# Designed miniproteins, single chains, part 89

Each design is a single chain, and the fold is of that chain. pLDDT is the mean over its residues in the fold that is shown.

## One batch from the design tools (miniprotein)

Design m3281
Fold by ESMFold2-Fast:
Structure m3281 (fold): chain A 61 residues (1-61)
Amino acid sequence: MLSLGEVRQKIKDKGGLSREEAIELFQEMFNVDKDGAEKVIKTLLELGIIEEKDGKYVATE
């Protein structure tokens, strides 16, 4: 199972993700389609692992 720490690090390394960049990254990391990547984004937002700020997804501390 992919660690949440690895997800956070990749987002921090990129300085935040646009919606399209987040979809592409999560498709690659989790081997899912676009719908699956959108569900990952929703889950990470609900868990507070990421937040949406000025149209970008950024990693929380």
Scores: mean pLDDT 79

Design m3283
Fold by ESMFold2-Fast:
Structure m3283 (fold): chain A 77 residues (1-77)
Amino acid sequence: SELVEREEAFLAEIKARIEALPLSEAEKEEALRAVTEAGVEAARAAYEAGKSDEEAVEAGREAMERRLEEIEARVAA
């Protein structure tokens, strides 16, 4: 499905960005976990609010992007 394909592509981009960070393997795994958890929480909140599948996916992407930006900023500091 198009939605699954877009989600797979987005997750691959998130993983690539984390892999590029100057972190240990364990820290990269923790970063991926934190980013994906933020996405799941946001998507769940959207579903509970009666949002469509597409809206829930978008909410998840926005949350993942925000969490990754926070991690990237922290690593750069």
Scores: mean pLDDT 85

Design m3284
Fold by ESMFold2-Fast:
Structure m3284 (fold): chain A 70 residues (1-70)
Amino acid sequence: GLEEVERLFKEGKELFEEGKKKKDISLLKKAKEILSKLLELLKRNGAPKEYLEELEKLLEEIEKELKELE
């Protein structure tokens, strides 16, 4: 449902921001997991391209941070 989508997006963003601030690999990996799951769910349900592109960009930023730390 929409409520679950909004919750997962908020949770993923908050984990990314905290992980980036703390340089915490575990938080960044958790953010990636949540947002990747959300992206798959939205692709399956035919979400608008603009929303999918926002999530893909966020996942790219998470991967960049992980590469800098790992």
Scores: mean pLDDT 81

Design m3285
Fold by ESMFold2-Fast:
Structure m3285 (fold): chain A 68 residues (1-68)
Amino acid sequence: NGSEKLTEATNAILTSDEEAEVELGDGSVMRVNGSDVAAATGAILAVIGEEGKKSIVKVGDKVFEIEL
């Protein structure tokens, strides 16, 4: 379920001290730190906007493939 993976990715971004890399279905990449809540929120909303497409979120060694 994409919603469960989205929750896990969101938690990883917000709780990690690592920079997150968010790749959208159009190939655009966003780099955000969880300490910047506005930037992190924007990245999560961009992933939600990719409904029907695959987004990839990387935080440290963790990789999340999200389809909604």
Scores: mean pLDDT 77

Design m3286
Fold by ESMFold2-Fast:
Structure m3286 (fold): chain A 59 residues (1-59)
Amino acid sequence: LKLPEEELRKQLREAEEAARENREKAEEYEKQGDLRMAAQLYAAAAILDTAAKIYREAL
C-alpha cells in the first residue's frame, strides 16, 4: 500500500467509523434475536478493525 499520508489518514478514519457502525448494528440485531445477521456484522467489524490496524501501522 503506497498511499500519501493524507489518504492513509482518510482510509484509517473511514475503516474505524465503518467498524464502529457495523458493531453498533450487530448489537442491535443481537438484541432482536437475529443472531445470523449479528454474526455477519461482527465479522465485518473485525475485518474493518484489521484494515484500520494496517493503515495505522503504515502511518
Scores: mean pLDDT 84

Design m3287
Fold by ESMFold2-Fast:
Structure m3287 (fold): chain A 76 residues (1-76)
Amino acid sequence: MSLEERKQRLIEAVQRMIDYVRAALAGDPERAAQLIAEFERVREKIRNATSQEELDEVVKELRKVFARAAEGIAAA
């Protein structure tokens, strides 16, 4: 997989997670907005990555954001 293909797949995955958070936290829009902002920050890091190694580090950060989102949804 090329760098550009991997970036596109990750951006699509982030969009699906944003959509999921928005739906799951429809009753808590402030928490939804905070989590969506974290996903948007990671999306920009994905767009700006210039190497596979840099993308690997961004994927680690994405996993942390996903874990925080899961905790936030469970707490809601």
Scores: mean pLDDT 83

Design m3288
Fold by ESMFold2-Fast:
Structure m3288 (fold): chain A 71 residues (1-71)
Amino acid sequence: MEKEKMLEELEEAERKVEELKPEVSEEAYERARELLEEARRAAEEGDISKAAALATAALLVVVGDLVDKEL
């Protein structure tokens, strides 16, 4: 259940990053995708804490890029 739940959360995070693709820089998008791929691997290995941390980092990268555009 924990691994399955994390994989579902990663799918939602991936959807969010894809939705924000036209709003963020190419660098932020590529970095977020890289972090989500690492998170998925961690989840598949059973390291749920690492997967959660990497998924959070991916979302922070895209949010940070959006904030920088407004400032």
Scores: mean pLDDT 80

Design m3289
Fold by ESMFold2-Fast:
Structure m3289 (fold): chain A 104 residues (1-104)
Amino acid sequence: MVELVREGIRLAKEYGADAVIVGLPGTFSEAYEAAKSVGKIVGAEMLPHGVAFRAESEGITVYVVAAPDKETARQGARELADKLGWEIIGEKDYPEGTILITKK
């Protein structure tokens, strides 16, 4: 989990983006610890089939979305971007989860 969140921050910097949403299969606790590992937790969002934690890291806003499976987490991440009004400028798919590179 932590490695995919760190990869998200790296990709945000590479794209010149100010935000990233990382969707991954996992528990509430695992998502919280992953977000906390990269920065200070500054918020949380309840999703229909999951949870999202917001952290600020190195000038990048990071959301970590956890859901029961990878596809649900990916859909939750996309729905969160839409809800926030963030533009998705890139998407990377991995065995462990999905990274959405976004602009606020």
Scores: mean pLDDT 81

Design m3290
Fold by ESMFold2-Fast:
Structure m3290 (fold): chain A 68 residues (1-68)
Amino acid sequence: SKENERIARNIVEGLKYAIENGDEVVLRAAIAELRKLGLSDEEIEEVLRLVKEGRLDEAIEVILRSME
């Protein structure tokens, strides 16, 4: 859905910001949001890896796949 895409994009943008700025508070908040959406720790690690690699669209797709 459009709403799910908005949520996933906002989380990915938050993760990118946190990683680039070393912002542990924003990083923990974004990870907590991923857990609320039903992502496993392994899926969260995949999202973080994709964001670090600049593969933001692929990170969004992982999140969307995990949303029920």
Scores: mean pLDDT 87

Design m3291
Fold by ESMFold2-Fast:
Structure m3291 (fold): chain A 82 residues (1-82)
Amino acid sequence: MKIIRSSHGNGIGEVFAPEGRVIGRSGDVVIELKFDPKNVANVIGVLLRLIGIQLDAEAAGNQNMQDAASAASNALLNYLKS
């Protein structure tokens, strides 16, 4: 089973392949999204959604959400590069 991990600030991101799960955690914040590992366009769409969550959290001053989303997006980007 491939597990790809990343971190950002206090956030931890994990990708679980072949299950098609990406998780970001920071403090009490948990983000969990599913992706289709056989559909690259779907994986890119999920990555863009995580970036959107990060930017919205940054604008709102929600550091835990920003760290969780950023760590998750970094883990998913590293999965795409593997």
Scores: mean pLDDT 83

Design m3292
Fold by ESMFold2-Fast:
Structure m3292 (fold): chain A 69 residues (1-69)
Amino acid sequence: GVKADPSKWTSVQTTDLDEVKALLEKYPEAKALVFMKDRSVVVVESVEELEAKVDPALFASALVTYPKE
């Protein structure tokens, strides 16, 4: 559907960068809020953006939002 509905989305918080990559790859509509060790926050919508914008050495945690059934 073309309408965004918050009730159709779920989120998970993780400290595993590989889990973030897996969710972004599995769900093309997924978005991640990446929390960096320097207290910056990066929003990414794809694995390509994650790899371009996020240094694994500075990665602290992420909140990944993806489609709920």
Scores: mean pLDDT 78

Design m3293
Fold by ESMFold2-Fast:
Structure m3293 (fold): chain A 115 residues (1-115)
Amino acid sequence: SLEEKIQELIDYLEDKVLAFEALREWLRQSTDPAEIEAAKATLVRQLRDDVAYLERLIEEFKDNPELVEILREGAEKFRQLLAEVEAATTKDQLIEVVDRAIEFYKELIEKLKEL
């Protein structure tokens, strides 16, 4: 059902918040350039997966314009973060992207709960 799929998406986003909070703490403690580069690669992969997931849901729920609008806004925000990760050259810039990603996941969860 629509309700079950919305709950599944909320659960996915809650898991993403936890994963990115853990990544933030790891980045804060990392001093190895190789670890920082690995974190950047992980962020690129995870944000690409987030965009792809939201785009699949947009196609699945194309008959629900309110949900589609929320999902399109979310996908666009994650595409912007992906560009920022790709442009990042410092650990602090990666931490800033992680913080904004956590905020965007939380905002998306809140909007989905209001449906």
Scores: mean pLDDT 89

Design m3294
Fold by ESMFold2-Fast:
Structure m3294 (fold): chain A 56 residues (1-56)
Amino acid sequence: MDAEIEKLLQEMQDHINNQDYQGALEHLDKILELDPDNQTVKEIKAKLEKIIEKKK
């Protein structure tokens, strides 16, 4: 993983730790723009979308 993607993943994790799942999704979308085949990020996005739906 390159340094830019690592930075975005760290920022995403900080959003998750603050329970800002929408902010985390925005960072995941930025990573997918840089690396659209990143399976790990796609899986995290699916998990976050499920958490957001259940946390309402």
Scores: mean pLDDT 78

Design m3295
Fold by ESMFold2-Fast:
Structure m3295 (fold): chain A 98 residues (1-98)
Amino acid sequence: SMEETIRLFRIMAELSEMQISLEILKKLEDPNDPEIKKMEELLKGIIENVFTNPELAKELARELIELARKYKPKSEKEAQLYKDIIAAAERLIELLEE
């Protein structure tokens, strides 16, 4: 249906937002930072499971939100990128609950 197609595009948009924001963070920070690597692993797990196991994707998204909230940004630009990741992950969870 059109509604299912719109939901699919919204899910893909939120995943893209998380990927882009994290890639920018990796360029501003040390990409070998264990917390950055953990965020990459969580995002990879979300992408791999979003359509096949949405309950697991939601759990991984909640873990990503908690990790991003605990990370101490070194600049306002980093703070905004963490906020963008959190917001995208929260919107993804809402989309997967509908």
Scores: mean pLDDT 87

Design m3297
Fold by ESMFold2-Fast:
Structure m3297 (fold): chain A 65 residues (1-65)
Amino acid sequence: SVEEKIIKRGKELEPKLSEEEIKKIEKEAEKAVKEAGIPEEKYKETVEVVKARLIGEKVLKKEAE
């Protein structure tokens, strides 16, 4: 699925970020998913997708600067 590809790419990019940056992104992803009212059964998967997208965006911005 598209979601699985996003998660895989995010995991491949994680080593380019510090542990502190990853933790900050994880908190942002959790907050976004809670605010969106996602059902608990899909919460974990949705957080992983959002986290992966935010990791990708952070890496892209760092490489562009």
Scores: mean pLDDT 79

Design m3298
Fold by ESMFold2-Fast:
Structure m3298 (fold): chain A 58 residues (1-58)
Amino acid sequence: NAEEYTRKGGVYLRDGKVEEAEEYLKKALELDPNNKDALELLKQIENPSEDIKELLEK
């Protein structure tokens, strides 16, 4: 279920397990592309990665 995968993704993200969170959130969006919670959590994953990359480039 998209809701179950979104919930698991949120839990993994909260625990700092970004790779696992991303996998579950992508699964949720495969089942329900309009899942707002999954989209929001994936956006949080993408933004931290962007910030980290900027720091590494300096």
Scores: mean pLDDT 73

Design m3299
Fold by ESMFold2-Fast:
Structure m3299 (fold): chain A 66 residues (1-66)
Amino acid sequence: MKLYEVTIVKGQAVNMTSGEILQPGDTITASKVVFREDGMVEITRADTGEQILAGKEDIEIKEVEV
């Protein structure tokens, strides 16, 4: 199964379901990552399906194989 490890490098990301603010150093295991034309990235958490919104320049994405 292909997953994505998304690390917040700078700024803040927002969990749109819970309202939780993710900070630099936080890491998310994602099942889906969608790049928007406005420079935002929609991240779907693999464990809960919750959506996280982050700036494209604020994150680092690594594709991982499980």
Scores: mean pLDDT 81

Design m3300
Fold by ESMFold2-Fast:
Structure m3300 (fold): chain A 94 residues (1-94)
Amino acid sequence: MSPMDVMFMDFTDTSDTNMTTDSPSDRNVSNDMRDRVGMVVDRGRTSTPDVRRSVYGFMTSMYSSMVDYSNGRVSFNDFRTSFYNVFMDVTLLL
């Protein structure tokens, strides 16, 4: 299994468990982030090894931020901002 597939599984499981929020607007953002992760993994999987490595590196960074959020070390807003910044950088590589 590629590292990207593992990251997607970890994000899906973590998202389902730890992205539960009290705010309906935060739920909509959480669902959007999950959809974007799926798109990046699918595109990264078929990319060149160098692009795939770069995409995996960004996804690993986002996983660390997700873990920090689930442990209460960062706010949802800070996590959301970091996620979209990393997503924008990743999509420029694809």
Scores: mean pLDDT 64

Design m3301
Fold by ESMFold2-Fast:
Structure m3301 (fold): chain A 81 residues (1-81)
Amino acid sequence: GEIEKLKKEIEEKEKKIEELKKKIKELEEEIKKLLASDLPPTVITGRILRLIGEIIDLEREIKKLEEEIEKLKKKIEELEK
């Protein structure tokens, strides 16, 4: 059925969002470790900026997937009417 196919696509996108959120958490922990390190301030700043950039990119991917999921959920609701 069409609804079952759309539900499967939502599940796959939700799984991808969970993977991306886990990666963001790992990057946030790396930032915490860098802030607690004895590395030179210029090295810490450069590494943190790179990690923040990666987090921003991952957050953009999550937002796109969440928007796609919302569109799929609306399609399911229309098919259930």
Scores: mean pLDDT 87

Design m3302
Fold by ESMFold2-Fast:
Structure m3302 (fold): chain A 62 residues (1-62)
Amino acid sequence: LSPEMEVEALMALGRMALTLGDAETAVRAYREALELARREGLPEELIEEAERNLREAEEALA
């Protein structure tokens, strides 16, 4: 599994968690995706997508 595929999988998990009303799990999944994307030096577009998803999940949690 490539780092890019792993980040996409974590973002898919986050989206599913939000659909089920589990904002806490979504925040955790998106944080892991963002950390992995930054650590592996993935494209800026993917890092920005993970940042946006994390902010939306954090707002749902608040």
Scores: mean pLDDT 84

Design m3303
Fold by ESMFold2-Fast:
Structure m3303 (fold): chain A 69 residues (1-69)
Amino acid sequence: SLPSAEEQKARLLEAIEAKDEGEAVAWALQVRELASREETIALLERAIEATEDPISREILEAILAELRA
């Protein structure tokens, strides 16, 4: 079965910590579709702050910019 919104958020954070760029982007896009815009923005801001990998950060910032447009 499909993971819940909370599971998708957890998977996003796990992918970021693992420095798995592809998984991080995929989960971020899914969270964007299921969660409210405000909730997704807050989650992405927290993920960006926690992320040490510059590539993952750049991708998450791009998604955040798209949501804010």
Scores: mean pLDDT 70

Design m3304
Fold by ESMFold2-Fast:
Structure m3304 (fold): chain A 55 residues (1-55)
Amino acid sequence: VEEAALDALRGILRDPSRLLANIERYAKKYGVSVEELRAALEELLADPEKVFAAA
């Protein structure tokens, strides 16, 4: 996962109440694609320790 995608994920996790809208907003803010953020989120949900350990 790229550093920008991880920063975007951290933003989403701080405000998960509107996950879909937040994915689009943070993707634009950090310059990553919505699909890239979705893939990173799926990876986080499947193996959260691996994603955070890599950061």
Scores: mean pLDDT 64

Design m3305
Fold by ESMFold2-Fast:
Structure m3305 (fold): chain A 60 residues (1-60)
Amino acid sequence: GSSLSEKEREVLRLIYEAVEKDGRAPTFEEIAKRLGLSPEEVRELVARAAQRGEITEVLK
């Protein structure tokens, strides 16, 4: 597919880092606070990345 946007990459990076460090996926609200985005924007970015197959099982 097309390349990820910079915001999509930032969201994915935070998710993977949190899973690796804490053993759980962060909530959309946690990601939104960290990146200065709305939870709705985070949900849309995650959904787009999942559609591209960039996110494995946890965030279908």
Scores: mean pLDDT 71

Design m3306
Fold by ESMFold2-Fast:
Structure m3306 (fold): chain A 68 residues (1-68)
Amino acid sequence: AAPSREELLRALEELALRKYIEAQEAGDFAAAKRIEEIGREMRERELKEGRPLSPEEIYEVTRRIEEA
């Protein structure tokens, strides 16, 4: 079955925190900044649409953070 929106959001939040800490510990502040920028884009999308992100949109953001 496809993951629920809440399950995807929780996984995204855990991934983003882990990747951010890893970047900070490695002294890779450029990677840390990219993770922050992806989070900002996510918030901007929610504001533009006037709704919370869909499961598909959360999955897309998750992929971007994995690549950061």
Scores: mean pLDDT 81

Design m3307
Fold by ESMFold2-Fast:
Structure m3307 (fold): chain A 79 residues (1-79)
Amino acid sequence: MEEGYEKARKVAREMLLELGIPQEKADEIADRVARIAVTLLKSGRPEAAELAVQMALTRAGIPVDKAKEIARKVVEAAL
């Protein structure tokens, strides 16, 4: 579970940096979405995890198409 969190956080951070998000903000968002993914996956809710991560990313200003891509990869990394 802790290993899944670290992998998800790293994947989210790298993808956010590739989009040009500043490092400090990318780290904040990556931590948040990794925690969301791990929490919902612990509850056996992978589809809910992907949707919740996507919504958190779009609220942070990430475009919907990119948020969907990031959410899928973050959840896969957290598994």
Scores: mean pLDDT 84

Design m3308
Fold by ESMFold2-Fast:
Structure m3308 (fold): chain A 60 residues (1-60)
Amino acid sequence: DLEENPDDAQAWRDKGKEAFAAGNYEEAIYYYGQALKLDPTDKETWKDLVAANEAYLAAL
């Protein structure tokens, strides 16, 4: 069980996907950002972060 600051980029990405599906784009952006701090070479998470930012701006 990971503590409050998991060092698993996939766990952060999963939280981002859940937030995105719930329409919580701000939280999705935060979680994807945490995943990228751990693995900045993850192209899929970069794409998810861009999508979340676009959705957030469109919802404003």
Scores: mean pLDDT 78

Design m3310
Fold by ESMFold2-Fast:
Structure m3310 (fold): chain A 63 residues (1-63)
Amino acid sequence: MEEEGKKLLEESKKKIAELLKKGKYDEASRLAMQTFTKLIDLGLSSLEAANLVNKAVVEAKKE
């Protein structure tokens, strides 16, 4: 789980950062929601998944 979740978050951060740079905020939000669902599928709780996705979005905005 941890390795798969880390790879998923890393890939999602990069894609979200690209979408934000292009002004595609709706697509960035949709990708964040898809990442949240995938983390739950990997066995994370809704709270854990939400916290990880929120951190990834904040980090993507800094790039």
Scores: mean pLDDT 79

Design m3311
Fold by ESMFold2-Fast:
Parts: C-alpha cells; sequence; structure tokens
Structure m3311 (fold): chain A 81 residues (1-81)
C-alpha cells in the first residue's frame, strides 16, 4: 500500500480541504473530509508503529491525529446549532 509519508500527505490535503469547507459553512462536507483525514492518519500511525518508527515520529502523528479529531468535534458541535 501507501507509505507513511504518502498517507500523511493525503491526510493533510483532506484536512486542509475540510478547514476550507468549514470556513464556508459547509459543515457536513467538512465533517466528511475530517473523517477521511482521521482514517488516513490512523492508518499512518499503525504503519509507523509496525515499521518501528521513533517515539518522536509517533508523537508527531498522534498530535496531528489529535488536531484532526478536535476539528471534527468542533464541526459536529457547530452543526448541532
Amino acid sequence: GKSVEELVKEAEKLFKEGVELFKQGKLEEAIKKYEQAIELLEKALAQAKAEGASQEEILKLEIQLGMARLNLAVAKLVLSK
């Protein structure tokens, strides 16, 4: 499959698209992009761990995943209003 680097780059693109959609008030579309980014970051984290990546690399992926999850939670909260 894809490398960790390729998964992270694709997730970052999807996350940025989600942020742009959120800014436009397209909350349902933003949520879908954030969920897709999260799925790819989870795959990247699992692959990085399996490949014996450093604790620093793992932490960077966990921080990035946490940021995406926070943005998803905010978008869902805003959509509920």
Scores: mean pLDDT 91

Design m3312
Fold by ESMFold2-Fast:
Structure m3312 (fold): chain A 87 residues (1-87)
Amino acid sequence: GLMEKAKELLEEAEKLLKEAEELLEEAKKNPSKEVMLRAIGLVLRAIGIIFEAELLKEKGADEELLEKAIELAKKTIELALEAMKLS
């Protein structure tokens, strides 16, 4: 159902944020082209979460859960862009 999809998207967003936090720490210690490419991948995945969340909101899914997923995805983008600057 829509509630289950919203919850799954939030769980994906939480996982992605943790991956971005770990990548930023790696970028600070060992900047590389591989870290930069992984950061680009995180940005693309985060954008996908934002698009899916907005679509689910239009379908009447839990707006509070989806807004949390969007905020976590935005934080992921910020951290990934910071990691890219260090490459």
Scores: mean pLDDT 88

Design m3313
Fold by ESMFold2-Fast:
Structure m3313 (fold): chain A 59 residues (1-59)
Amino acid sequence: KLDEIVKEIIEARIKGEPSKIREILNYIDKNFTPEEKAAIWDRVYREIRENREKLITKS
């Protein structure tokens, strides 16, 4: 499921773990198509932006 990979990338970025990010990228390269990779990265960047805003102004 794409959501799990997106979550792992976000957590690794927040923790500042480049080695963990590289492991996830290797997994993505082996298991996902270029289209799926694009979708993953779009969702990662969107999630980071929205998560930042939601943490401040949770409804």
Scores: mean pLDDT 72

Design m3314
Fold by ESMFold2-Fast:
Structure m3314 (fold): chain A 79 residues (1-79)
Amino acid sequence: LEEAIRLVREALEANRREGGNPETESYLDQAIKALEAGDIKAALEYLGQALRASKRAGHEETARLVEEAIRAIAKYINS
């Protein structure tokens, strides 16, 4: 989970660099809180919403980091 939290924090910074999308930032903040609480289901739901919002905004770096965070969580669940 530490790798996933790191990737979500990197996605927050990428979102700011790419122009900032308030919807994406909100979902990423909620995802971090869910990960810190161990709520994997909620974290994946928020990350899915952040991914859609970042793609809609054209924020490719943010979207890539969100996808990497989702993959990190998937590896954690399946380990």
Scores: mean pLDDT 87

Design m3315
Fold by ESMFold2-Fast:
Structure m3315 (fold): chain A 97 residues (1-97)
Amino acid sequence: NIDEEVEKLLEILDRVKEADPSKAELVEKLKKALELLKEAAKTGDAQGFIERLREELGLTPEEIKEVLSALLNLALKNNLERIKETVERAIELVENE
């Protein structure tokens, strides 16, 4: 259930920002990326997800890698399987761009 996983991760991100204010900018990027990821998980469109991170959020290739790495680590730590699957597909595509 991707909607439930996204809600859980949004709550975790709020706690991360509260515990470490230096991560506030990264947390805000991750929250915006999660909204795009939710649609990508429902449609299976990992390529469209990467394009929207670049075009709609204006992320550089290095920022995209940072966001994907952070989301993967959080998904693994919190057993968020649908987020993990979508991020892993996106990472594979980015590494081959």
Scores: mean pLDDT 85

Design m3316
Fold by ESMFold2-Fast:
Structure m3316 (fold): chain A 65 residues (1-65)
Amino acid sequence: TSEANKLVEQGEEALLQGDTEKAKELYDKAVKILEKEGKTDEAKKVKEKMKWWIENADEYVALYK
């Protein structure tokens, strides 16, 4: 859980830096850890958050620099 949360935070930092590919890799690692732990609901939330950020990264980063 803690490790997955750290990966999500690092993914958010990568998105703020404009590194969408790195953010995607970090979020994917977090999802895999959560799925391995049987935390399917948390994994779904991370997947939805990642999808939203990837689809809206340019717009959101421009607004919240």
Scores: mean pLDDT 74

Design m3317
Fold by ESMFold2-Fast:
Structure m3317 (fold): chain A 66 residues (1-66)
Amino acid sequence: SSKEIEELEKEIEELEKEIEKLEKELKELEKKYGKWSKEVIEKQIELGVKQLKLAVLKTVLKKLKE
């Protein structure tokens, strides 16, 4: 249905924006604390989880559009 596709596209767009924000925050944290700091590691984990979710949602969207 077009409604389910629209809702999923909105979720994907919001998640992509969150990922972009996290990537910028991560770059700043790396400069302040170093690449192997607790702050950077925690943000890397958060980024990884969101990237995995995005990949799954994009796969679902592709199947719904087929």
Scores: mean pLDDT 86

